# Designed miniproteins, single chains, continued (5): the designs that were tried, part 98

Each design is a single chain, and the fold is of that chain. pLDDT is the mean over its residues in the fold that is shown.

## One batch from the design tools (miniprotein)

Design m19395
Fold by ESMFold2-Fast:
Structure m19395 (fold): chain A 93 residues (1-93)
Amino acid sequence: MVTLSDADVEAIAREGDKILAERAEEAAALPNSEEAVREMLKEVINEAVKKVFGVSLSDEQLDELVDALAAGATDPEAALARIKAILEAALNE
């Protein structure tokens, strides 16, 4: 059973930040819509996880991760626990 540490989540976040920086011009050109931003975040998260762990996430798991990240603004501890649970479920398949 794979259990993620805070350092593992930080590695994904770091890779995601790098991908977002490479796509900054594309992000600036996106329509000002929640749906367009969500789709870009899902793509970035999936690529970051694939680069760090070599696994691809389902569309459902990516939606859950984006929702957990949004909830992190009000409850960062619960959001981190949820993010770890989603990633651990994906890594154990």
Scores: mean pLDDT 74

Design m19396
Fold by ESMFold2-Fast:
Structure m19396 (fold): chain A 80 residues (1-80)
Amino acid sequence: MKIEELRKKAEELKNKADELKSQLDRTQGIGDAAVASEAATDPEKAPEVQAQYDRDVGRLQSEYEKAKNEYEKLKKEIEK
């Protein structure tokens, strides 16, 4: 692969990781508020809302770490 292609792919992965981090932070904030609201309004749904946001946060965290790791690998290839 040409080094310019590696640089472009690395930049895309870095941008993706930054976006995923922003989504992760936002989802955690919204999730906390949603769980508190459901607990006050419909307590039977609060555990399901909590479980859904826990899954969403976990998925975003995994995607963030994957993108970050791919970026790190490409950065090392570029720095040869």
Scores: mean pLDDT 79

Design m19397
Fold by ESMFold2-Fast:
Structure m19397 (fold): chain A 99 residues (1-99)
Amino acid sequence: MELFEKVIEIVKEAASKLPPDLRQRVLEAVEWAKELVEKGVDPRSALYILVFDLGELAIEAGVDPETARELEQRILEAIDKNDLEGVKKALEEMASLLN
């Protein structure tokens, strides 16, 4: 649970730099990930689903699909390694492509 809460905080911080419509969609994806955990889904699995949702949002918003999938993979690898700095860097890079 601690890793889950910390990643959610990083995602919300990165989302604060996005246009209002994209920020709202990211916050909705975060809320759904929280609901999955409340329904008994493993927190790591819920984070994986969140990261896939964020990658899809980035592609819909005009980020190159190859770049979005590479950033998605970097976030997933950082989560697997409990590397919060890696999660933050990849999410900030993804957010910067949406400005």
Scores: mean pLDDT 85

Design m19398
Fold by ESMFold2-Fast:
Structure m19398 (fold): chain A 73 residues (1-73)
Amino acid sequence: HMSVEELLEEVRKLAEEFMQALSEGNIDKAIELGKKMIEVLERLLELLPPDSPLAQQAREMLKDVKEFIEKLK
């Protein structure tokens, strides 16, 4: 199982791949990468104390990614 640090690194990597897919106009790939980002953020939230600043940031990122993907569909 991944640590908090490993999950944060995975989110960063997925975000980079997501931006690359968007720059290439590959919307389908961007949506799939965003879905993976959502899964990793949800896993991160399971490991963090609910009241932590990092958990608040993860919830905000999760909301933003979900909203952005919806706009791409």
Scores: mean pLDDT 82

Design m19399
Fold by ESMFold2-Fast:
Structure m19399 (fold): chain A 79 residues (1-79)
Amino acid sequence: MPPLPKAKPLSEDEKRKAIKLFRELLGIESEDEQYLKNIMINEPHKVAGVGLRLVGEGRVDDAKLIINLSIQLDLEKKK
């Protein structure tokens, strides 16, 4: 049975983990969370690509964290 909500709320720990995974998979050396969030906001296609790579590697939970963070950042921008 498919759940109705498409964007799931993330804890602060899950948001930090998603940002770290995004950084790692794009090979970004900077650990500045604001810089990384700006990349996620301005270049959401990179988030989608990273998520698809994680799914392909069997890291589905990590892919969900990154994609859900991207959705939440977009929703917060539109709030």
Scores: mean pLDDT 72

Design m19400
Fold by ESMFold2-Fast:
Structure m19400 (fold): chain A 98 residues (1-98)
Amino acid sequence: EDKETVRKLMEYLEKGELEKARELREELKKRGISDSEIGRMMAEIYKEQGRLAEAYAYYMQVALAERRFDEALRYAEKLAELVPDMDVEAVRETLAAL
């Protein structure tokens, strides 16, 4: 139940208990779960909570870390619909330069 451990990690982060959050992240990584997989589970949990802006931001960061630039751009576009001041063209230009 790695997703439940990630929920607890997110609770510690929201409470500012950074050391406990780090310990849980290290435990997840010891079980073979990558930082990208943790980020993806965090995005899924935010999506389940209806927190779509946070969900899309984490999906975008995971896609960028894994060099899936087309997917990252799709999430950036979805995020821009929720956050109108986000510069999607700057993101697109950055991805095109990589």
Scores: mean pLDDT 77

Design m19401
Fold by ESMFold2-Fast:
Structure m19401 (fold): chain A 70 residues (1-70)
Amino acid sequence: SRAEEIAVLEKGLAAIRKHRNLTIARAVLHDALKFVRDPEVQALLREALTEEDVDRQIALLEEALARLKA
């Protein structure tokens, strides 16, 4: 459901913000991609996986979450 997708992304975003670690961020993003069905959100998550900057990954995940909440 949309609510489950939002919950997964919110939990993932909290983990990335807490740890600020590229390996953890990539694991979170891969898990999110297994649950998210919205193609625009999937595209944002895939873009985040190509990033080497944790702050850029956070920004893309925040954008993906905003899209799901719209």
Scores: mean pLDDT 84

Design m19402
Fold by ESMFold2-Fast:
Structure m19402 (fold): chain A 95 residues (1-95)
Amino acid sequence: STAEKIAKLEKAVQDLEGLIEAIRSGRVSPQQAAQGLRNLAGQFDQMGLPELSEKARQAADEVEQAGQQGDVDAAVQAVQKLLDAVKAEIAKLKA
């Protein structure tokens, strides 16, 4: 149902906000962060949201690239971009 999709996406928002803080604090490696994003992509596929799934995989690749360069800000930006896309989908589903 739409309500169940919204609830799962709102949880994804919380998980992504937590991931940004974990990246900023060095609590997770870029590889761990990328794996978390790929797991989230699988959840979006199961929810029937293939565009968000693709964006989550792209964010994972960008986080790994940023990690290779030691660029914490670029890694945070990649996750923020996905977070904004998830929030936009929630707004669209609530309309």
Scores: mean pLDDT 90

Design m19403
Fold by ESMFold2-Fast:
Structure m19403 (fold): chain A 75 residues (1-75)
Amino acid sequence: EPSEEEKRRATGERLLAYLRANREAILAQLRAMEPELGAERVRRAEEVLERVAALLEAGDVEGALELLRQAGEES
């Protein structure tokens, strides 16, 4: 059975791979939603995406998940 740390690492690796593979599409979608969300919300979402990617690249999966949770609560 994988340890909790091993499962967390695997989750972080999958999230990072997903973000790397889909970064341009996600950013394009956020920018396309600017008329509905407003420039401020789009800018903040782009900043959150970049910070999440940076935390995942540093191996801080817990920090990345916490940042996503906080961003979700502000919605």
Scores: mean pLDDT 76

Design m19404
Fold by ESMFold2-Fast:
Structure m19404 (fold): chain A 93 residues (1-93)
Amino acid sequence: SAEDEAGLEGLRLLLAVLDRLLAENPDGAPVSIAQFRDAVRAALAEAGVTDPRKIARFDSFVEVLAEQNPDGLISPAQLEALRAELERLLERL
């Protein structure tokens, strides 16, 4: 379905963001919520995503991550755990 295709597209884009953030932080430094948000927006722009509804869904995802990380930082272990979870979801679609 179109909804399943949109979900798959979203998962692939988030995986690309996580791969980029992990590559940019090889020293194991925590990633800020602001840095994560900027990486998401850059990935959306690179993918040519201009649909405000799609952008809003990714902004909502970043807001959920911000609520789960009240210190404003995401550890490398959390990024890798999220990446592994998204890969498992992608394999099940």
Scores: mean pLDDT 79

Design m19405
Fold by ESMFold2-Fast:
Structure m19405 (fold): chain A 118 residues (1-118)
Amino acid sequence: SLLEELAKKYNIPLETLKANLVILNEVLEKYPDLKKKLNEEKQIKLVGHLLKLQNTPEDADLSELAEELAKELEISLEVAREIIEAIRNLAKEKGVKISQLPFEEIVETALSVLSKYL
């Protein structure tokens, strides 16, 4: 299946990818127009990249992650950077590391940015 193929590509356990896709789909119900524009493949890719961001060190250069996110979702690099910056700002406001943010809050932040452009 596409899900199993992308789980292997992103080196994410299949059950972890499935669980986080459920979270993405629950948040997407708040953005019905965005849900129509994000097919299953783009949804899986978004979850994969947001999980990669969550596991990236705070002081790391996120330029490569932004470029990959832009390419895989077919969005501009500026939009991809705005997603990453919004998530970083959320972590800063809460006084926590990105790795300590609930995945649902990372998803809500990313979809809020995407909804402005899609």
Scores: mean pLDDT 84

Design m19406
Fold by ESMFold2-Fast:
Structure m19406 (fold): chain A 91 residues (1-91)
Amino acid sequence: NEEIAKKIEEAIKAIDGVISASAKILESEDKESITVYVTVKVEKGQADKVKAESEEAVKKVLEENGYEVEKIESKISDDKTTIYITVFAKK
């Protein structure tokens, strides 16, 4: 999962308007599902665009690695500098 987390971070960092990206993956006990937590730092005025493109990038990386994405939840910080993305996926 460190490899998948790195691929997610790299895919998001390739998006125009991203300052930094960090991904953390938690596996279920049976290793059949994962929860992905992503924090993205964005340039001023780019939050809505980067949120949409980051959601697509995470989904693509997970699907390419054999996961089915069940749900994506995301929030932009009140100051619009940070995006928090939570993804629920299964094999």
Scores: mean pLDDT 86

Design m19407
Fold by ESMFold2-Fast:
Parts: C-alpha cells; structure tokens; sequence
Structure m19407 (fold): chain A 59 residues (1-59)
C-alpha cells in the first residue's frame, strides 16, 4: 500500500518535470501558455507531495 503511494508520487513528480521542461523550451510562448505549464508543474508537485505525506502517515 505505501509502495503504491510512492509509485504514484514518482509518476506525478515526473509529470511535473515534463511540464517545467515544456515551459523552459517554450519561453517565447504566450503568457497564458507559460502560466498553464507553471500551474501544471505546481499541481503535479503538490500532488506528489501529498502522496508522499500519505505514505509517511502509513509508516
């Protein structure tokens, strides 16, 4: 069970990194597009953090 939470946390962390990389590669994109990538990265990181905290709660 805790391993499942850690696995999902890692998946979200990977998605966050991809969103940040997309933002880096598209620096000349519209402000809305850049804001979207930033929001996605923050959302995925927060989700990853929450899952890690759940895993700690079970340990």
Amino acid sequence: KVEELRKKAEEYEELAKKAEQAREENKDASPLTLATYKSMAEYYREKSKQLREEAEKLE
Scores: mean pLDDT 80

Design m19408
Fold by ESMFold2-Fast:
Structure m19408 (fold): chain A 55 residues (1-55)
Amino acid sequence: KPGPVAQAAADFARRLGEEELAQEIIDASNKGDKEAVQKAIERAHRLGAEAEGAA
């Protein structure tokens, strides 16, 4: 089962149109790969900041 943080990150990735990233987050969480989940979350945040920020 995916953890609550991984589930939230996957939902966020889907809102960005990144369905593959959302699936990677879920898979990593199901495997118990904490490092993979953390990296995927960082990637999702980077994409979100890029979409929102621009400046």
Scores: mean pLDDT 76

Design m19409
Fold by ESMFold2-Fast:
Structure m19409 (fold): chain A 87 residues (1-87)
Amino acid sequence: MSLLEKLEELKKKFLEAYKNKDKEAMIEQLEEISRLLKEHGEKNNDAKLLLAGELLEKVAELLRQGKATLDDAGNAVAWALSLAKSL
């Protein structure tokens, strides 16, 4: 499965959690997307993928702490996936 196919599957799971307002499931998907982006960023020396992964990791942390909204997390995922698809 390609990176983009894996990201689309994780996006679908994230959007389902978001519709259900399931913060714990949203955090789980954010961390998995972050891990996948960082792994591919490091392997391919791709700074944009690495930064996108780091952003989602930070958003997951802030969401866990109650410092970010569910909408903030949704916007961050949309941005990160847009960046990954532009590569």
Scores: mean pLDDT 83

Design m19410
Fold by ESMFold2-Fast:
Structure m19410 (fold): chain A 81 residues (1-81)
Amino acid sequence: MKRGAASVTAKRGEIVEAVLPDELSEKVKKATAIDSNGNTYEVEVLEAKTEEIDGGKRTVVKVLAKNLPDGSDVTLVVEAE
């Protein structure tokens, strides 16, 4: 199983787009957001696509941040096959 992480600013009730540093599979199984206090939140994965960004292939994941703390920086951890 492949894993990637990216820092994102949480916005409650909005779709948040995370650009991972590495190419993962589009078969994303789950995503988890971790805040600065170590609290973990499950997020809804809406879309995972591989895109060419700045000369490299990266996985872009869109998640619904419905239950995340608004305005907080969180680490999004993504697991894919």
Scores: mean pLDDT 74

Design m19411
Fold by ESMFold2-Fast:
Structure m19411 (fold): chain A 92 residues (1-92)
Amino acid sequence: MTLPEIKERLEKASFEEMIEILKEALNDPSLTPAQKRALIDHALAILKERYEKGEITEEEYKKFVNLILDYAKKHKDEFPDGYIEELEKLAK
């Protein structure tokens, strides 16, 4: 699946489907760290929009951010300085 196809799937997905799509993409060895970061950033943008529209709860928002934070903490060298700290602020 191409990066644009994964992004389109995320935009049309339910909250639970977004989690599964992102988990699949993050475990795909054919995707570069930069492509995985692009998908994380895209998923976070969709999540924020849905939260602001009242389509997801604060608990769901924090659950998703904590999923990304757990991944980022396991792959620290793949993320820019301050990225994990910014995610920790969103998870509060």
Scores: mean pLDDT 80

Design m19412
Fold by ESMFold2-Fast:
Structure m19412 (fold): chain A 78 residues (1-78)
Amino acid sequence: MERLEKDRRLMEEDLRLMKEQNIKLSDEELEKVVKRGEELIKEGRYAEAAGLYAVAHEARPEDEEFKEKYEEALKKAE
């Protein structure tokens, strides 16, 4: 299967910049993070997916779905 390494590196860099600047994710940005997490799970990259869902849960701690996705990704990673 084809790998989009450039897309992966850009996404990781954007998340690092957001964390360093203490920027809270908007609803639209949060949805993009969730979609990327689903792609990582399909690729078998569970630890990275767990990291993305952790960021989503930190931005929206009231949303149980982000917590569930995070926990499921963690179980598959370990």
Scores: mean pLDDT 68

Design m19413
Fold by ESMFold2-Fast:
Structure m19413 (fold): chain A 110 residues (1-110)
Amino acid sequence: SLFSEEVEKIALEAVKKEFEELSPESQKEFLKFLDIIAKKHDIELNSEDEKLEFFAKFLVQLILNNPELESIRELFTYVNLLEEYESLSKEVQEALEKIFEIIYKNGKND
């Protein structure tokens, strides 16, 4: 839908911004987490941009289809990624929480 496409643009902008603000070590950790998600969905991603774009679309589809999931932690519990999420550094977890909040608020308001 057009609404989903607009939220996906906002999500990609948020994902890129939060990723760029991470330390180099946390950026590598973030990309490895995205590789785990892609692997579970049998998706081959070869570039950083492809990984970030995939993740933005993945989050938008989950959030818009499951409006009862009100936190990143509930979302990752739902998709059986909670252990992987909890193994991430606090810097990466906080970045993911910010990304979730932006998508959730924009998805809820329109």
Scores: mean pLDDT 85

Design m19414
Fold by ESMFold2-Fast:
Structure m19414 (fold): chain A 95 residues (1-95)
Amino acid sequence: SIYDETREYLRQLREQLPVDQFIQRALGNAFDERLHALNYYGSGDYDKALEELEVSLTYLEMLLETLKENNEDQSLIDDVEREIEYVKKLIEDIK
């Protein structure tokens, strides 16, 4: 599944990068995937929009786990949790 492939990629990335660089990369990738999803949505390609949103969600969920494991700033954790809920809502609205 797209979730399994994205999780494996992120697992590899987490092994390769220092935690701070992993956080920045995962957050950046999540936002890039959401931007691509919105572009696909605007063009009427809902299947690709959903795929990109699911990839974005996977980045955010794995990022959230990393932030919690490392006792990162609660404001950043809260921001990521809000982004997860926003992406989940977009997925439901498109489905």
Scores: mean pLDDT 84

Design m19415
Fold by ESMFold2-Fast:
Structure m19415 (fold): chain A 106 residues (1-106)
Amino acid sequence: SLEEWIKRREERFREEIEELEKRLEEIEKLIKEGDYEKAKKEAKKLLFEVEELKGILDIEYAIAKRIAKKLGDEKALKLAEESHEELKAKLDELEKKIKELLKKLE
């Protein structure tokens, strides 16, 4: 079903976000160790990957919402809207943290 597809995509996005969060923790360890140049390089790379994942998220959920509307699947539409909002908020928070970190490394 479309609902099951949306749930599987949500799980995959959550896993990808968790991996990005782990990489931010590794960057914070580099800062504690005094490796500021490596931390800055990895933080810039992580920021790019967060921005890329946000783009992919917006495209995939736009497609899912369009299909749900065409099918009249109100349950799938609501699930897609709620999932998109939650995952976007997580990526926005992560992006903000990385940008704040990069400003400190200037």
Scores: mean pLDDT 89

Design m19416
Fold by ESMFold2-Fast:
Structure m19416 (fold): chain A 85 residues (1-85)
Amino acid sequence: MDKLNKIIKDLQERKKQLEELSKTADPENQKDIQQVIDYIQQFIDTLNEMIKNKVDENTALSQARLRMGELDRMIQAVLDRIKES
């Protein structure tokens, strides 16, 4: 479970960074940032539920990798929009 706990900690850190970024963003960018924050929270909740239910580590890591790819794309899109602003 150490790998899954590391992912959860990394997600919590990314969420904090986005919350900080949101404080200085304009209202349109704040909405986009909030959608990513909400996605991260749902992802954390899903991983915690998998740990609670003792889901197989390989299965949980496989699902986490897919969601990580989606998250990285979402974060990059938001950062690109902010850079253009």
Scores: mean pLDDT 82

Design m19417
Fold by ESMFold2-Fast:
Structure m19417 (fold): chain A 69 residues (1-69)
Amino acid sequence: MPLSEEEALRRGRNAVVAAAQLLGAAPPSEEQLERAAREVARFLLENPDASTAAVLQKAAEALRRLGVA
């Protein structure tokens, strides 16, 4: 099934929240969550066959770049 931008962003937000929990980080601010979720959503749209592990890794990288973890 092709991913819509809305679905990719929803999955991106979920991945960012999950990655923050796995890293033991505080919940990201709404701005940090939106920015990280957009990066993960772009990754999902470019890589629709990406594994859950790859998506979580991308979310963790985005969070580290933002200084959350």
Scores: mean pLDDT 80

Design m19418
Fold by ESMFold2-Fast:
Structure m19418 (fold): chain A 92 residues (1-92)
Amino acid sequence: MESEKARQVGEDILKEVEERAKKLGTEAQQASDDPERRHLAPKLAEAARVYLEAINKIGEAMKKYSDLPAEEMGELARKIVEEAEKRAREIL
């Protein structure tokens, strides 16, 4: 009943986080190729890694809590994203 909606909500949030991780990874690579920005590349790569960890946590939550209502799954996934955003800001 709720499992399909919960899975969809989790997948939508995963897609958003994957886009953020990809963008930061690309920026890290571009920074490494620029002498003026090369010193930023490690921090950008670390921030990308934080979002990759969030992707793994959301995926595991979707497997472990497959019986959660869609609203609760969305809330859990959003909390994981918010923690990743906070951590990424502290790195950058």
Scores: mean pLDDT 81

Design m19419
Fold by ESMFold2-Fast:
Structure m19419 (fold): chain A 55 residues (1-55)
Amino acid sequence: MSAEEVAAAVNEEMAKQGLTDLKVEVVDGVVRVTGSEEARLAAAEIAQKLALAAG
């Protein structure tokens, strides 16, 4: 997956979990998450699971 695809997938999974008050962006090929500590931890967990599923 590209960084943009990962960011989109993380946004979708966060929305399913009710985590809509945060921002996921790709800057210079790096996925950035801005939000509460809880939201950032959830986003990191989702991204890790997606990376493991893709690789």
Scores: mean pLDDT 72

Design m19420
Fold by ESMFold2-Fast:
Structure m19420 (fold): chain A 72 residues (1-72)
Amino acid sequence: NPLEELMKEVYEIAKSVPGVGDDAARRIAPILLAYYLGAVSEEQALKQIADVPGVGEEAARELLEKVKAWKE
């Protein structure tokens, strides 16, 4: 299932950012996937990720840059 494989990839991207634990990564992965698929804007994704408990704006920006690099 390509969608399940994409979800696993974005989960690993989320966990690759220092300070993002397993619980935060599980909440972040669907947001990163939505951004990757063009379902949400970069601004919407940034806000939603930064709102995840334990995740700040700096980590949210790093996560989006990693997804942009992976998308290319």
Scores: mean pLDDT 82

Design m19421
Fold by ESMFold2-Fast:
Structure m19421 (fold): chain A 92 residues (1-92)
Amino acid sequence: MPPLLSYAEMAELIDEVIEKIKAGELTKEELEEFLSLLIANLSTSDHPLAQRLKEELEGFRENLDKLSKEQILGALEFIREVILALQRTEEA
C-alpha cells in the first residue's frame, strides 16, 4: 500500500516530478505510479475539493498518452496549486 502523505509532502513530490519531466528523466510508467499515489492519498480525505481533485487526477492518468509534455507540466502545476489550497483549508 502507498504511504500516507501530507498535502505539503504531496506538493514537494509534484515539484520533484515536474523537474524530472523537464530533465527527461521520468518515464510515463513512473508518472502513472505517482498519480496513483496521489489518488490513493486523496481517497482518504472527506473534503469535497480533495474528492474533485481525485476525479480530475483519474482522468489525467487515463489521458496521459493524449497529452503533450507542456500540457502534462501545466496540469501538474495546477494540481500543486489545488493541493496547497487543500492544506490551507484544513488549517482553519
Scores: mean pLDDT 80

Design m19422
Fold by ESMFold2-Fast:
Order: sequence, then structure tokens, then C-alpha cells
Structure m19422 (fold): chain A 110 residues (1-110)
Amino acid sequence: LSEEQKDALKKVDEFEEEMLKLLEELKEKKNLSEKTVEEMRRLIKEYSKRIKEAIKAGDFDGAIELVNELEEELIKLIRENVSDEELRDELIEYIQTKTDKLIKYIESLK
């Protein structure tokens, strides 16, 4: 793997860790049901693995597409499961901010 690919893999790992930490905080505060937290955790882990495989293959466009798909799936779960409008909007903005940063980083490698 190139040094750029290795750095990108680290960025995906950091993204995964940040997102999983957010889910633990939301679970602890009971802002999300345990079932919703487990579904989001599954998606984050599954997509992070697929994104890393795309990066390893040099498929940066595919990696970006997967980040966008993960964003859409997570936002859908938040919209369906968070009844508090202010919390829902804050979580959507946080997810979009994190995914946009990762996409921008991967775009810089093309």
C-alpha cells in the first residue's frame, strides 16, 4: 500500500472510533434505543470495513460512494428513531460534518 493509502486507512479508523463513541454516549443518555444503537453500530462497522477495502484497492471513488451511502443510512435511522427535533437536527449535522471531512480527505488523494 502507498503511504497515502495507509494515511487514508487511519482516517477511516479515526472516523469509525468517533462515530462509535457518539453511539455509546447516546445509549448512555438514553437518547436512542439500544436496538437503534446496535443497528447504527453494525452499519458503521460494516461500511468502515468496505471503505477500507476500496481504499486498499485504490478505488477512491468507490470509497467516497460508500461514505455517502453510510451517511444516508445513518440519517434515515436518526429521522425514524429520534422524536426530539433539536437533537435530531444536531445529530444529522454532526454525521454530515464527519462524513464530509472524510470525503474531502479521500478526494485529496485522487
Scores: mean pLDDT 88

Design m19423
Fold by ESMFold2-Fast:
Structure m19423 (fold): chain A 93 residues (1-93)
Amino acid sequence: VLQPHDLVRPSPILREILEEVGLRREVYTVFEVLQGVLRYLHKKKLYMPASKRGMVDVKDTKLGEFLGVDEIDINDIRPIFDAIEKEATLVPK
């Protein structure tokens, strides 16, 4: 189980997502990775119509590939956190 301040090395696909928001380091805290992914969503303007408020279409994006889903609920970060835990390698301090 990863903690917000644990140091992790992102997978290649996660690193590509982070690089699109200007993050180019090899090692980040889990919190920094989560913030980078949220900034990626904002930068790409991946929003669903008002009838699906809070849903983000990630189909055919690097983030959708990383998560293995076509849509995410922006108010539920658990799928993003779970994917980071699965794909990132813990770096010992």
Scores: mean pLDDT 72

Design m19424
Fold by ESMFold2-Fast:
Structure m19424 (fold): chain A 73 residues (1-73)
Amino acid sequence: SEKRRQLFEEILEYAKKKGATPLELEVLRILMEDPNATVEEIAKRLGVSVEEAQEALDRVREIMKEYEKKREA
């Protein structure tokens, strides 16, 4: 969907503005391509520990929630 593509680009740009780390940006990209990606798959793909991937994933989800809340306000 065209709307979903635009929303993806805006979220990615917002995350960059908020100072998201390279790891967090890669996690965000993976989630936008595959929202069902498991933390174990993300960890293997990025060459980090499961705990590091989980922390990055939690931060990415928080950024997405903040973006949605800010857009609603």
Scores: mean pLDDT 81

Design m19425
Fold by ESMFold2-Fast:
Structure m19425 (fold): chain A 83 residues (1-83)
Amino acid sequence: MAFEVEIDVEEGGGEEARRAFEEAVRLAGGRVLSAEATPDHVRLLVEAPSRLQAETAAAAGKQRAEEAGVKVHSVRVREAEAP
């Protein structure tokens, strides 16, 4: 199933957050179908077997981004239209 992950971060943290979340999704066994980053916002389209797996990967991504020094303001996971 496809999920959209939207992340709001501190200004300048977008690229670091994008890398952290992409790696977390990959390590959780998901796939990143697309990724877009602005300085303060990241949007990922991810393929995961369930919503729980997508949410778990997003939580891991937040932890990794924060460990890298990026302040994460919000993370939203929602079902996306399947391609």
Scores: mean pLDDT 83

Design m19426
Fold by ESMFold2-Fast:
Structure m19426 (fold): chain A 73 residues (1-73)
Amino acid sequence: VEPKSVISNRILSEIVEILSSDLDEEGMAEALEKLIRESPDKERAIELLRQWLALTSDPRVRRAITRALERVG
């Protein structure tokens, strides 16, 4: 259940690493899909990605997150 902060910080760190990598849209979507699939809390990972999608202005990142969420949901 909790500690939410430990799981959230780890997932956020992994998201930042993927989003700051030199991956194209498809590679980024694939990496994010894997992150969700392998997460100890899949629902939390999806929630964090939805929040990130709302905050990002990068169209490549937006499309990659959207693709990953569509593939897992």
Scores: mean pLDDT 78

Design m19427
Fold by ESMFold2-Fast:
Structure m19427 (fold): chain A 66 residues (1-66)
Amino acid sequence: SSDSEILDLISQYSQQVFDRAQAGDRDGAQQSIQQLKQSLLQAGMDESDANTVVKVVQQGADKILA
């Protein structure tokens, strides 16, 4: 299902973002966030919803990198 695909994308790219953030790789974390947004849009998620997901993931990465 499309919901399952979207959840898998969020899980995989969020993990990549947070792994890079924990390693102190700010630029790599940001690249993974951009890849997440592109993948969600390609999977048919609305831009508004994709931006909400990206914002939540970005906030998580920023807290790790703080």
Scores: mean pLDDT 86

Design m19428
Fold by ESMFold2-Fast:
Structure m19428 (fold): chain A 58 residues (1-58)
Amino acid sequence: SGLVGAAEKAADLIKEYGKKHSKEQAIENGRLAAQSLAELDPEAGALVKEKIDEFEKE
C-alpha cells in the first residue's frame, strides 16, 4: 500500500499544529509537504493538499 494512511495522520497533525500555534505556518508547510509527497505518491500528496485547502477555509 502507498503512503495514504500516513499522509492522513500527518495532515491531521499539521492541522492541529495550525489551531494551537500558527494557521499560516501550518498551511504553508502543509502545501510544501503535499507537493513533495505527490512526487513519490500522487494519491498521498493529493490527500494532504485537500485537507490543508479545507483547513484554510475554516
Scores: mean pLDDT 85

